# Ledger of designs, part 56: designed miniproteins, single chains, continued (5)

Each design is a single chain, and the fold is of that chain. pLDDT is the mean over its residues in the fold that is shown.

## One batch from the design tools (miniprotein)

Design m17919
Fold by ESMFold2-Fast:
Formats: sequence, structure tokens, C-alpha cells
Structure m17919 (fold): chain A 74 residues (1-74)
Amino acid sequence: SLDDEAVQAAREAGELLFGPEVGRAVQETLQSLLDAGDYDGASDILEELARKAREAGHTELSERLERLSEQLRQ
């Protein structure tokens, strides 16, 4: 599902940028927000991860996170 794709992408991004503990924390936070129906909050996290991925030179990851963020707001 879109929610599952967003959670997986966020975990991968968090782990890549900040290590596995942050990746897990991001996964748990995003899953909690999605389970609560807070798609705006989940989208905000993906946008912040996309910004940090872009700053770190991970352009493809940033673009994927931005697309998922937009899809969650729809």
C-alpha cells in the first residue's frame, strides 16, 4: 500500500542519513501517525527527510520521498 511504501522509504532514509536507531524511530513515528489518520503529519516527516537527503547528495531518494509526501496529502 502507499502507507507501507511511505513507512519503508522513511525507515531507509532515516537509517541511511542517521543510522539504524533513527531509522527505526522514524518508522515507528510515521506508522503511528498513519494509523491515527494524520496524513499531514506523516507527509511533513517525509518532506523533512527529503530535504536532508537532498542536502546529503541523495537526489533520487529525496525525489522519491517528495513524491510519497505529495501522494499522502491527496
Scores: mean pLDDT 88

Design m17920
Fold by ESMFold2-Fast:
Structure m17920 (fold): chain A 55 residues (1-55)
Amino acid sequence: LPAFDLRRPPDVVAAELEAVLQADPQNADARALLRSLVLQYPDNADLQALLQRYS
């Protein structure tokens, strides 16, 4: 994808949240932050996929 110019902070945060949730899938703070980020960035596919994986 020629998406280099479209890379945004939410992608970095999604990767960091994925690492936290892989280590502790019951982390309430990480889950709450993920839900807040999905509401803030509803069109972000990485955050949507992460929410579906750890909901």
Scores: mean pLDDT 70

Design m17921
Fold by ESMFold2-Fast:
Structure m17921 (fold): chain A 88 residues (1-88)
Amino acid sequence: MPVDEREVKISMLRIQRSVTLIEKKRMQKLAEQGNQVAQQIVALLDQEIELLDQGIEALERGDEKEYERLLQQIKQLRQQIDQLSQQL
């Protein structure tokens, strides 16, 4: 892909990663207070960070198909996080 499009996509994933880290810190505080749902969300947020890192690596390699597959996995994982968050 053109360099500009790749740079934009990588920047977007880095922003999402930063937001996910902030969410994880908030959930960790609730988990430390004994909230079992927050403990489950922290584990899922760790998986989201891993998938985001893999997505950045895929874009750096120019592997658009792998990037698209990882985005689908992130969407499914985010749906699980959002469902659990409603139980907080």
Scores: mean pLDDT 87

Design m17922
Fold by ESMFold2-Fast:
Structure m17922 (fold): chain A 68 residues (1-68)
Amino acid sequence: IEDLLRKALEYARNGDVKTAIELLKEAQKKADELTGPEKAYAKSSIRGVAYAALLIDLLPEVEYKVVK
């Protein structure tokens, strides 16, 4: 699962958001087969990465050239 999440984030960073979403769906299926604290941890991690991928998909053109 962690490797799937890492790959999903990497693909999202490269602009391959659809591949990232596919990897997140795969991780979600894996998490659904877990029980107890492992399932809770996996779902939390998937949610975090999914949120990051959604921000990349929804805000890639809204994020201006912001330099500090």
Scores: mean pLDDT 66

Design m17923
Fold by ESMFold2-Fast:
Structure m17923 (fold): chain A 117 residues (1-117)
Amino acid sequence: MEELRRLAKELVDREIEEGVLDSLDPDELLKTWQVLVNELLEINGILMSLLHIEIRRGHYLGASDELVTLALEFLLLLGANPLIKNSLGELPADLAKKYGYEKAAEYLEKVIEELKK
């Protein structure tokens, strides 16, 4: 539990540093993400997982590939399933490639390959 809280704080601190957020309580982020990690959430008529949401949010807010990758690593540590498709049939890795997040896409593809073993 203390390790997850530390990682949530690191993620929030880096999002503030890159101007993606003004402020966020790391404890609220952790609680919210633990509940919603494998749920499909509707955003602009598209059902998508938190992995998709973080990739999309990063794209629209101008987050670095490194920051998006950190957010995805944290979600995967919380038990996020990288094989969940959005309502358009896209995997999180497909969406990362679409937005030019090459490092995030490669990381997700590596995780998927390890799950197949």
Scores: mean pLDDT 80

Design m17924
Fold by ESMFold2-Fast:
Structure m17924 (fold): chain A 83 residues (1-83)
Amino acid sequence: MKISKEELEKVKKALIDLMEDPTNEKARNLLIEFYKKNPELFEKAYQELIDILKEGTDGEEREKVIQKLKDVYNRIKKEAEKK
């Protein structure tokens, strides 16, 4: 299956939105739903964001932003496993 670029961009945007605002329930619910339906798409979106952050951010700031993104990723996985 070819991953849709449009769906990939939606997941990337929701990851960024939740990273910027941890109380964004709409982004959280969207990410949980995508993870349950297509974990491969979710993982690809996450990895592509990590790659973008590695290229565009300096060393210390990069580590902070990557850690925030990892925290969002792990939180969504835990919430998705609950069902």
Scores: mean pLDDT 76

Design m17925
Fold by ESMFold2-Fast:
Structure m17925 (fold): chain A 94 residues (1-94)
Amino acid sequence: STEEELEKMIEGARKALEDAKKNKLSADEVRLLAETAIAEFTEFAKKHKLSEKQKEKLKEMLEEIVRFAEEVSPEAGERVREAAEKALEVIEES
């Protein structure tokens, strides 16, 4: 169930990024959406002992989120990158 939960979270995040592009969200809305997704991944990592493959999947998704935010706004991208870096520390400890 941990693998299935992780896959659903990643799919949900990717869909949210797609919907954000279609709806032309503002930089502030994209930042909030990205920070929310990163917080969800951080909480997931705190609750589960992750395999190396699961950590790599989360890392890849965090990189996708950061890149998306940077494409919308350099300022939003910088803030999202800081949140992602903190999340990576938690993921590595899991």
Scores: mean pLDDT 85

Design m17926
Fold by ESMFold2-Fast:
Structure m17926 (fold): chain A 107 residues (1-107)
Amino acid sequence: SAEREARILAEIDEQVDNLVKLAKEMAEKGIPDEKALETIKKHVESLVDFLEMHRRELTPEQRARVLERLRKAFDEIIEYLKQAGMSDEAIEEVKKLFEEALERLEA
């Protein structure tokens, strides 16, 4: 159903935008690395679970566009965290979290 697909894609867009906004807000507020990482992990896991739940309801082309959008959003989040002075060790943990999320969704 085109209507169902549109609703799922809109929900994905909202969750991705909210994750980027959250990361930017945490960066601006100087939230400690450990708390920022925990918060990002919880939101990424929720997003991945939502995407896995609706995987069969999206076309291969729609799934490919979602993955591209996620890669861009994840890169943007990493840049906000780097600009905020997050440690190299914490940045590598965020990168691994994002890589694992993308691998789960590509499977």
Scores: mean pLDDT 87

Design m17927
Fold by ESMFold2-Fast:
Structure m17927 (fold): chain A 63 residues (1-63)
Amino acid sequence: TKLEEVYEEARKRITELKNQGKSIREMIDEAVRFAEELAQKYDLPLGVTRTVVMAALAEVIEE
């Protein structure tokens, strides 16, 4: 599904930011921007992509 693809793309990008040594604040800021990009790419409401991206961010931070 589009939501699964959004989740996988979010996990990959956020994991790359974590591996680059970005702070949690910087990862949140980039995640917000990325949610906007994914909303346009997948033609989904921003609220939906933001929710999925923030869930992925929480999981990557806890790993």
Scores: mean pLDDT 84

Design m17928
Fold by ESMFold2-Fast:
Structure m17928 (fold): chain A 97 residues (1-97)
Amino acid sequence: MEEVNELLKKGIDYADQGKADEALKYFLEAVRKAIEEGASDFDLAVLEISLATLYVAAKNQGREDIAKALEKALDIAVQAWNAPSREEAIRLVEEAL
């Protein structure tokens, strides 16, 4: 989970710079890494809540490009969590990258 947190932090750093495309890439890489590491349902829920919290903050600040990046990352994360296999979950995230 340390690598997942580092990727999430890089996404936040790029979002703070207004770099929505780079932020999205790192948020999706954090999602992919969590799946690859076999993160628990609890750890996946924490990652989802973290992304949702950032999305609400971006919306409240009028940062529409960052909000769209976070919305896309959240949508892909939820689809990946509900995928029928780990291989399919990883494929869904990689197709979004």
Scores: mean pLDDT 83

Design m17929
Fold by ESMFold2-Fast:
Structure m17929 (fold): chain A 77 residues (1-77)
Amino acid sequence: MGKEAQKLADEITALAARSVEEAVRLAQKIIDEGDVNQQLGTFAGLLKSAMASRDKETRAALGAMADQAVKKANELR
């Protein structure tokens, strides 16, 4: 994974810790518009945030978006 993808993963993880709703909005924009590296960074950040979450509904939502991001990355390859 590239340095850009790692930075994006960290940004999404930090954002999700403050506001899950804002992290979801940013992730959705990247899923719609982003390149493969942005999709991979988004996947990593969302997956890490889902695993750290104690709320089952939040975990499921972030996990579902992470799955969408990795599928989009595979389509762009």
Scores: mean pLDDT 81

Design m17930
Fold by ESMFold2-Fast:
Order: structure tokens, then C-alpha cells, then sequence
Structure m17930 (fold): chain A 96 residues (1-96)
């Protein structure tokens, strides 16, 4: 479903955003460059995004939960990240 594809991609983007914020915080911009490209991947490519990242839906859920936790520690700069990760988590837990 469209909702499912959005949630999966949101989780992947949330991971990329957390890693970017951590890289900036610790002065490691080289980690940042590869992750910036992941954030711009369109919804229609959500399946390819997961496959390219080597992530299962279960792994995506774990990463989304970790992104929410890290985002909470980073505060307002990570608010969109937290929202995206929460959406991904809700999708992975819902049975439709």
C-alpha cells in the first residue's frame, strides 16, 4: 500500500537523518555524504531502498525505534526524524 511504502521509506530516511546529526555533532562529515542521498529517495523506490540498504522490515523497525530514541536526545533539530520514525514503527506494527 502507499501508506506502507511511505512508512518504510520514512524509517530509512529517519536513520539517515540521525546518522547525519550524529556525524555533525562528532565532526565526521564523511558519514554524512552517503546518507544525504538516501534522504532524497522517492517513495516509488521504497522497496529498492530497503533492498539496497540490506534491511528487512524487522530491521527497519529496530532502526526506526533507535532513531526515535536518538532523536529525543538531540531535541528539536530531530523533530521531523522522530515523526518519520514513529510513522514507520506504526506501519510495521499494524496488520491490514
Amino acid sequence: SEKGRRAVLAGTRALARVARLEAERYGRPEIFDGLREAESIPLEHAKAVLEGAGLSLEEGLREAEEAIRLGEELGEEAEELIRAAEEARRFLLEEE
Scores: mean pLDDT 54

Design m17931
Fold by ESMFold2-Fast:
Structure m17931 (fold): chain A 64 residues (1-64)
Amino acid sequence: MREEAEKYIEEIAKVNPETAEALREGIDKYGPEAASYAARGAVEALKTGNPDLAQEGAAKAFNL
């Protein structure tokens, strides 16, 4: 879980290091499962240019 979240955060850090830092803080505050869903959505949004995927990831992170 944390290992997977960190992998996605590293991809985000290549584009926006401030967002990657916020997600790492999220792991410490909300737990690695929530951070993993949020980071996955953010990576998919960056790859496809679709912000709805980032929103979907965040919804799964904080609604589970």
Scores: mean pLDDT 64

Design m17932
Fold by ESMFold2-Fast:
Structure m17932 (fold): chain A 61 residues (1-61)
Amino acid sequence: DKEKALEKALRAAEESAKAGDETGARAAVQEARNLGLPKAVAAPAGAPPEEDVKATREGGA
C-alpha cells in the first residue's frame, strides 16, 4: 500500500503543480516525503527543484 500511496501522492503533486496550485502541490509532496519519497521522483514535470522551492518560499513571498 505504501507504493500505491506514494504514487497517488506524486500524481496529485504533479497535477497540482501543473495547475499552478502550489498549496496542493506542497501538501502532496509532503505526503510523498512522509512515505519515503526518493529524489528521483521528487521533481514532477513543470515544478521547480527542491532547492528552488525553499528559496522561493524564503525570498519570493
Scores: mean pLDDT 63

Design m17933
Fold by ESMFold2-Fast:
Formats: sequence, C-alpha cells, structure tokens
Structure m17933 (fold): chain A 81 residues (1-81)
Amino acid sequence: SMEEIRKEVKLQFRILAVQGDLWVAQRDKNLERAIELVEQALQFLDDAEKRYPNASKEIKEKIEKTKEEVQKALDELKAKK
C-alpha cells in the first residue's frame, strides 16, 4: 500500500542517516565524541525498530545488520578507551 511505501521510505532515510553518522564517527579524532555519536546511532536504530514493528522483513534485516555494524564499531572505539 501507499502507507507501507511511505513507512519504508522513512525507515530507509533513518538507516541512511545512521550510516552517515557511523562514517563521520570512524573519521573523528576525538574518541569521546566518536563514541557518543555511535551510541546515539544505536539508540536511533532501537527506536526505529520499536516505532515500526510491522516493517517488511527486508527492512528489518537491514536494521539488524546495521545495528551489528554499529555495535562492532562501538566495541572497537570503547576498547581504545
């Protein structure tokens, strides 16, 4: 439906924003600021999953994969602390 397409577009935009934040964080020389940005990105993905529980399987898999990438980046940044 058109409503489902709109929800999917909004979720795609949120995933893209998280990927952008991760790209910025990975290049930030300030470790504390990089960690904060990655933690905010992870929270944003958690909120997206709760807000759109009826999202398509494809979008849900994309969110889960992105969360795994964000969590891995967070663990690597925290290990440097």
Scores: mean pLDDT 78

Design m17934
Fold by ESMFold2-Fast:
Structure m17934 (fold): chain A 77 residues (1-77)
Amino acid sequence: SMISEELQLHLRSLLAEVSKLPNADPEKLAEARRLIEEGRYGEALDLLREIVEASPDPRRPRTLAGIDRLRRELGFE
């Protein structure tokens, strides 16, 4: 794989967390999952960020910080 198993697990955990947000768009979640399967991790994280920013949830700042951390760990920042 293009990234470590640890980073893959972090990415899957983030996807699962975003999918639990009250107003997460199911079509955008499906597209983010597809991007991950294709190894397009930067685009997947950008889409996950978009979903999180659109959600009126108190976890938003924490989830966004998690996305930013994972982007750095994947070398996109």
Scores: mean pLDDT 79

Design m17935
Fold by ESMFold2-Fast:
Structure m17935 (fold): chain A 78 residues (1-78)
Amino acid sequence: HVALARAARSRGDFRTAGDHFRLQGLDFRSQGRFLDSGNSFRQSSRMFRLSGDLDRSLQMDIDSGISYLISGINNTFS
């Protein structure tokens, strides 16, 4: 519900979840698992958007896009 979502944003619950998915995305990227990395950064972006941190949300959307692009290149030129 709307009131609980606003309380969660104020407490930083969504921001903490965003940081968790961001670290997961970085870990997958270091393993060469670019599709999983892209999915994790996309989830991080969603969490940061819910927290009201639009700058970090945009940064995670960019990182997600880069990971998906690398995954596509690896599939095409492997």
Scores: mean pLDDT 77

Design m17936
Fold by ESMFold2-Fast:
Structure m17936 (fold): chain A 91 residues (1-91)
Amino acid sequence: MEREEIKKEIKETLLELGAEEEEAEELAEKLTELELKAKEHYETNPLDEKKREELMEELVELILTLGPESLRQAVREGAKALAARMEELRK
């Protein structure tokens, strides 16, 4: 898939999730770059777990900084739920 097609699909998804047009455009551009970097890396290193972890961390950081409020809230709630579960396991 060409860069423009990937960006368009990501932008449409972000708009459906409640993003404003300007935020959706900027985030779609950056997410497209991240996806292309991941694809290029995994074409030669398919089982690189460390790189997968780094890319996931970059994705979460990008969503928390530029993502629509619905996506930011989902990521924050997911993190809180995981932290609460870890604390419960410490009892």
Scores: mean pLDDT 67

Design m17937
Fold by ESMFold2-Fast:
Structure m17937 (fold): chain A 98 residues (1-98)
Amino acid sequence: SERLKKLNEVLEEYDKKYKEEGEELEKEYEYGKKYGISEEKKKEIEEKAFELYKEYLDRLLKAGLAEEEKVKLALELVKLDLEDPEKAKAEVEKLAAL
C-alpha cells in the first residue's frame, strides 16, 4: 500500500525514536509470552506501549495523516482495554456491527 510507505517515510522524517521504541516494546512483550512474565511487568509494558502509541498518533495528526476524532477514539479504546478488557471488547463488537 502506498499509504503505508508514505506513513513509514513520515515516521522516519519526524521521529525515528517512536518506531524503534515500539519495536523494542513489542519484542519484550513477545519474549515474555514465551519465557514467562509477571503481571506487574506486563502492566508496565502495556502502559509504556500506550504512551508510545499516543505520541505516535500525535505525530500522525500533526502530519495530517490521521483524523482527530479517530485518534481520540483509538486512544479511548486502548485506555478502556487496559482498565476494563471486557467493556473494551463490548465496544469493539459494537463498532464491528456498524
Scores: mean pLDDT 61

Design m17938
Fold by ESMFold2-Fast:
Structure m17938 (fold): chain A 100 residues (1-100)
Amino acid sequence: SKEELKEFLEKVIELVEKAIERLEKGEPLEEVLKKLSEEFYKIINSLPKNLSEELKKIVDEINEKLGEVVELAQETGDAEKVIEKLREIKKELEEKKKKI
């Protein structure tokens, strides 16, 4: 439903914001991203068994984007680049939320 989609996006936006704040405070990159991934999987596992096509596509897109963040961190070790990528993801999620 539109309500489930909106609630899912709000939860993921909050997780991304928390990850950005933790990195800006100088917390270790690997620990922050591990917690982000764990919390994201917890949200996915709480979703209904039969997802709408729209929700399934958004889950898949976010999972891919978070995978890109982890890869960027592994390749560069650069917290500033990771923060920039997380801010881009947050902006995209906020725009998706506005359309529902």
Scores: mean pLDDT 86

Design m17939
Fold by ESMFold2-Fast:
Structure m17939 (fold): chain A 72 residues (1-72)
Amino acid sequence: MDNELRRKQLLDDKNALDSQAKSLENKRNDLIVKAGRSSPEQAGLYLDQADDLRSQADALRKKADELGKLVD
């Protein structure tokens, strides 16, 4: 039972990080789409925000991957 509880906790933590990363990735994709439909000047602002979201999502994905490797 204790091993199952620990595994569940790691999976819950991993899933939370994956969900946060996916949310940031979806926002990034939305900003890239908006950039493609905007003026060149406005596109630059959206792409800057998209780059910030990419960095945040990448960091969360790395943490999630580490937790996933500990499960099995």
Scores: mean pLDDT 83

Design m17940
Fold by ESMFold2-Fast:
Structure m17940 (fold): chain A 76 residues (1-76)
Amino acid sequence: SEAEELIKKADQAEKEGNYEEAVKHYTRAAEIFEKEGKYNQAAGYYLRAADVAEKMGNQELADKYRAKAIELEGKA
């Protein structure tokens, strides 16, 4: 699936230290799961994007994705 391909790209980008691309691909995968009503999976990938954003020193972006994950967990 498109989400699975994005996750593979994100995992590879994170392994290579390309955190900006990792965040981009994890958030795109999360958006696909959210649109499919798969809120627990979407929340999981938003949390992964938040962890990567924190590694980048972008606390504001990390907080944004953590808040989004909490919102989606309430819908699951």
Scores: mean pLDDT 88

Design m17941
Fold by ESMFold2-Fast:
Structure m17941 (fold): chain A 76 residues (1-76)
Amino acid sequence: SPISEAERQLAIKEAVKGILKAGVYFLEKLLEERPDMPASVKERLKKGKEDSQKQIDSVDKEIEELKKKIEKLKKQ
């Protein structure tokens, strides 16, 4: 059904968000544990973290849209 399909997609997006958040947390810890890291390496890791944060924002918007879609489908 359209509801079951949307709920499946929601579960997948929530899992992807969890993985991305875990990656950001790992990068934050790595930057904290290794402050003696070369500046070029630090900048690459910071950029990777920023890129991952942008992906989380995108996935959050998709999750919000799917939740609204599910609510509308349940009212029909």
Scores: mean pLDDT 86

Design m17942
Fold by ESMFold2-Fast:
Structure m17942 (fold): chain A 70 residues (1-70)
Amino acid sequence: MELTDEEIAAILAPLDRDGDGRLSGDEFVAFVREKAPGKTMEEFLAEADTDGDGVVTREELVRGIRKLLA
């Protein structure tokens, strides 16, 4: 039931139109609210965005989502 890296990448592809593997905080907020409504944004961002600069890489999102859904 956990998503694979490929499945998560396919879901995130529309959010990362530039294909540079980076997403803005706004795109990330919308995704988390849709896929994990039980988590607060602060909790999920603390797990995925360790730099706190408002930018999350695709790899960090993949890891955060897997931990969120585990």
Scores: mean pLDDT 59

Design m17943
Fold by ESMFold2-Fast:
Structure m17943 (fold): chain A 83 residues (1-83)
Amino acid sequence: VIEVDESEESIRRAFEQAKALLDAGAVAATLRMPKASRETQERISRLVKELADKAGHLAASTVRNGELTTVIMSPELAEMSAP
């Protein structure tokens, strides 16, 4: 699990760490942002999805108790999750 703040620099660094974990053989990497506004959560979710899409990965975001969690998945896990 990689914690991020609302800055683009933090998000980009966290994405690169997540990508490194996936490249090292992890099937998923999790980014967590504690207690952000809905607008900030939507912005971050979109940015992470754009970065993941460019890298050929799948990203999924969930909000629970005001905390944003985004999971970045390897292509193999993404295929298994498809209907």
Scores: mean pLDDT 69

Design m17944
Fold by ESMFold2-Fast:
Structure m17944 (fold): chain A 69 residues (1-69)
Amino acid sequence: MLTKTISLKDLAKAVGATVEEVRELLKAWEEEGLIKVEFEGDKAKITGLNKAGDKLAEHLKKLAEEAAK
């Protein structure tokens, strides 16, 4: 399993959404069985539950990192 820690603020900036909207989106993907999400203040720990979830977690981390620059 692949676990990534991502800033919710940076991810929200990357996708043009609010932090609350990003939280709801991550919860929806967890309900679909793609990822497991643990919220830690302004951060989320995202763990891929399958190959598609691992790819999603990598993509989200990359988006947040690009937005933070």
Scores: mean pLDDT 81

Design m17945
Fold by ESMFold2-Fast:
Structure m17945 (fold): chain A 76 residues (1-76)
Amino acid sequence: MEKIKEIEKELQERGVSKYDARLLGKAIVELGASVEQGLEALRRLYELYGGFELSKLRSDESKYYESIKDILKELQ
């Protein structure tokens, strides 16, 4: 639990929103990924979906979380 809070704080300090940091921090801990891999996963999501499709994906928290996890798995 302490580790998730530390990762969320580090992500926010690197410019990640509170919402994205919460979901990404959870995915990082679940998959045993690094913060750098997590940041790369968000960058790839933003590149892949563009603005409108990304906004639509982000409106469905469970789908967005699974998309983050899928990209994180590809980076491992």
Scores: mean pLDDT 81

Design m17946
Fold by ESMFold2-Fast:
Structure m17946 (fold): chain A 103 residues (1-103)
Amino acid sequence: LDEILRSREGFRLAVKVALGMVLRQTEEPRLLSTREVAELLGISPRALSRAINRAFELVRQGVPAPLAIVRALEPLVGRELAELVVAELSRASTLAFLREHAP
C-alpha cells in the first residue's frame, strides 16, 4: 500500500477505488473515474479532486495516510464514511487489485 500511495496517481487511484467500493456496498473493486465517484457522492468532480489532492499533500507533509485521508474526506462525506474508506484500503482483495492496476 505505501508504494502505491507514494505517487499522486497511485494515491488518487486507491482513494477512488475504496470510495467506489464503500459507496456501492460491494467487495468487487473497480476502476472508477473521478466523475463516476463524484456522481455517487452527489458532488462536483472538482470538489472530490481537491479533497484527494489535499489528502496527498498532507501525506507529503508527513501526516500518516489513514489520518490524511480521514481529515481531507470528512468535510465531504462525513467521518464514518471516511473511516470506512481507510478500512477498505487494508482489505486483501482491494490491495491485490490496487497492486495490479497501480501505475
Scores: mean pLDDT 83

Design m17947
Fold by ESMFold2-Fast:
Structure m17947 (fold): chain A 63 residues (1-63)
Amino acid sequence: GLGTDAGAAASLGAGGSISPERAGELARKNGLSDEGAEAVKRGAEAGTPEAASRGGLEAYRLG
């Protein structure tokens, strides 16, 4: 994948649909590294679609 699933998880957290912790868990469940999951969680914590998208892309880069 291209980190799209990680971006979607971060976006759900940023939008308030799930907690940032849950966004990180979903990233790990989808095969991202702990560093990638942390990037998704940070994106979700920032609470904006742009930050969530950047978190997903960063997670993809980190693996």
Scores: mean pLDDT 64

Design m17948
Fold by ESMFold2-Fast:
Structure m17948 (fold): chain A 58 residues (1-58)
Amino acid sequence: MSKEELLQLSMQEAKSYLLGALAGLPETNQQLIEQIRAAQNKEELIPLLEILKKLAAE
């Protein structure tokens, strides 16, 4: 998913996507889950998406 795709989703859809992607990873990152849930706007979700991409790539 690109930043543009994330920005076009609703907040609920964006959070659902990020939480689903995290659930697919072998290790649970509780801090990242809490940050996604606490996010109030898409600007807060963009850096969390970048962290997720790094975790998924390694």
Scores: mean pLDDT 78

Design m17949
Fold by ESMFold2-Fast:
Structure m17949 (fold): chain A 88 residues (1-88)
Amino acid sequence: SAELDAKARELLKQAANAKTPAELIELMREAAETFKSYGTVVADVVQMAVFIAYITKDAELAYEMMKEAVKEGKDARYVFERLLKHLG
């Protein structure tokens, strides 16, 4: 749990600082690889959070959305829909 949280926070911080779509794609790939052992749903949620951190430039916002989704057993689509509601 603590190791999962630390690694996720680091990836989200890197995503918020990423400048190009190519950097985003690499970070999403790293998220998929790092979290695959936690199952496809969790890996997909972390990948979506990486995308959210990149788009919003807000690692903490992405982390909170990710943690709530994982806690409630929600998927990446749920996190994406939360982003859309946050933006408009």
Scores: mean pLDDT 86

Design m17950
Fold by ESMFold2-Fast:
Structure m17950 (fold): chain A 92 residues (1-92)
Amino acid sequence: GLEDAIKGGKEAIKGGLAAVRGGKEGLSPGIGGALGGIGGVFLAEVLKKAKEGGISAMSGGLSAILGGERSKSEEGIKGGKKGLEGGLKGVE
């Protein structure tokens, strides 16, 4: 639902930023994770669009996982997984 999309977006932001902090290899997908998470929060919290917010949070979560894997950021991977899970629950 709406709260899950918001939570997923926030976790994708955390994961994306952690991936960026992990190194240059995580920079591009880490930024993608943060932007997807921001989109998830905006769509769900401001526009009250749980499904669209959840989809954005899922995309951000996947990007954060990729960034965390590339930069060897465990926090990036964990945040990305939580973003993906929250986003999925947001679209259900």
Scores: mean pLDDT 88

Design m17951
Fold by ESMFold2-Fast:
Structure m17951 (fold): chain A 91 residues (1-91)
Amino acid sequence: SMKREVAVFETTVSILVTEFEIEAKNSTEEQLKKLYEQTKKQIEDLTKKVVEKLKSKNDLEGIKKVNEIYEKALKRLEKIYKEALERLKKK
């Protein structure tokens, strides 16, 4: 269902961000930058795939919700990344 597509997307993105947050705490600066780029790309690719599927079903409300989840996830990911970099600089 269209409602389930959005819920699955939100859950999957939340898992990816949480995994990044856990890994970021124990990463070197080089590992952290690579993980950030990889996680960001995974979220971007997933978002494009889900949006295209929702477009084929004319689910405009679902597309809006997916884009809102995407924007919030990227902001959270950037915050985790910046905080982890600052912690590494203080060691």
Scores: mean pLDDT 86

Design m17952
Fold by ESMFold2-Fast:
Structure m17952 (fold): chain A 84 residues (1-84)
Amino acid sequence: KEKEEKLKLLKKAYEDDKYIPEVAEMLAEELLKRGISEEEVEEALKTIEEKREEIEKTASEPIKRTVEIMKKAAEIYLEKKKKE
């Protein structure tokens, strides 16, 4: 049922920007638990930055919101790793 709670929080972030930091923090913690490498997260973040203009021009609003949440989660993950 934790999966349903996470999905509910994610849905709230799509409706209200104030929930984006909470969802991003949750996703960053999941990345840490799964042992995703810092290099993999950095490469994903770099790809998002390189395609930022294309995403803004061509992607639908839900996809843009997903990219924003994922980018914020990656940034939080890297900050936590840097402090270790």
Scores: mean pLDDT 74

Design m17953
Fold by ESMFold2-Fast:
Structure m17953 (fold): chain A 74 residues (1-74)
Amino acid sequence: MTASDMTPKEIAEKARELAESDIVKATKIVHEALNAGVATAEAGRLAAEGWRYHRQGDYEKAKEYVLKAADLME
């Protein structure tokens, strides 16, 4: 299932679940939602920050930023 087939709430719930186990997939689903027009630019920006922190090895901040992105999607 692509992000475009999900409601913003469903994407937010999946992003929160993935933030605990797979931050890469969590950031990807938020970006797919942004590309599909179902997420705000701010949510996409926060997900990108989470991905950047993950690449730097800061998994706690990566998770925080992805959760903030999910909260904006409701």
Scores: mean pLDDT 75

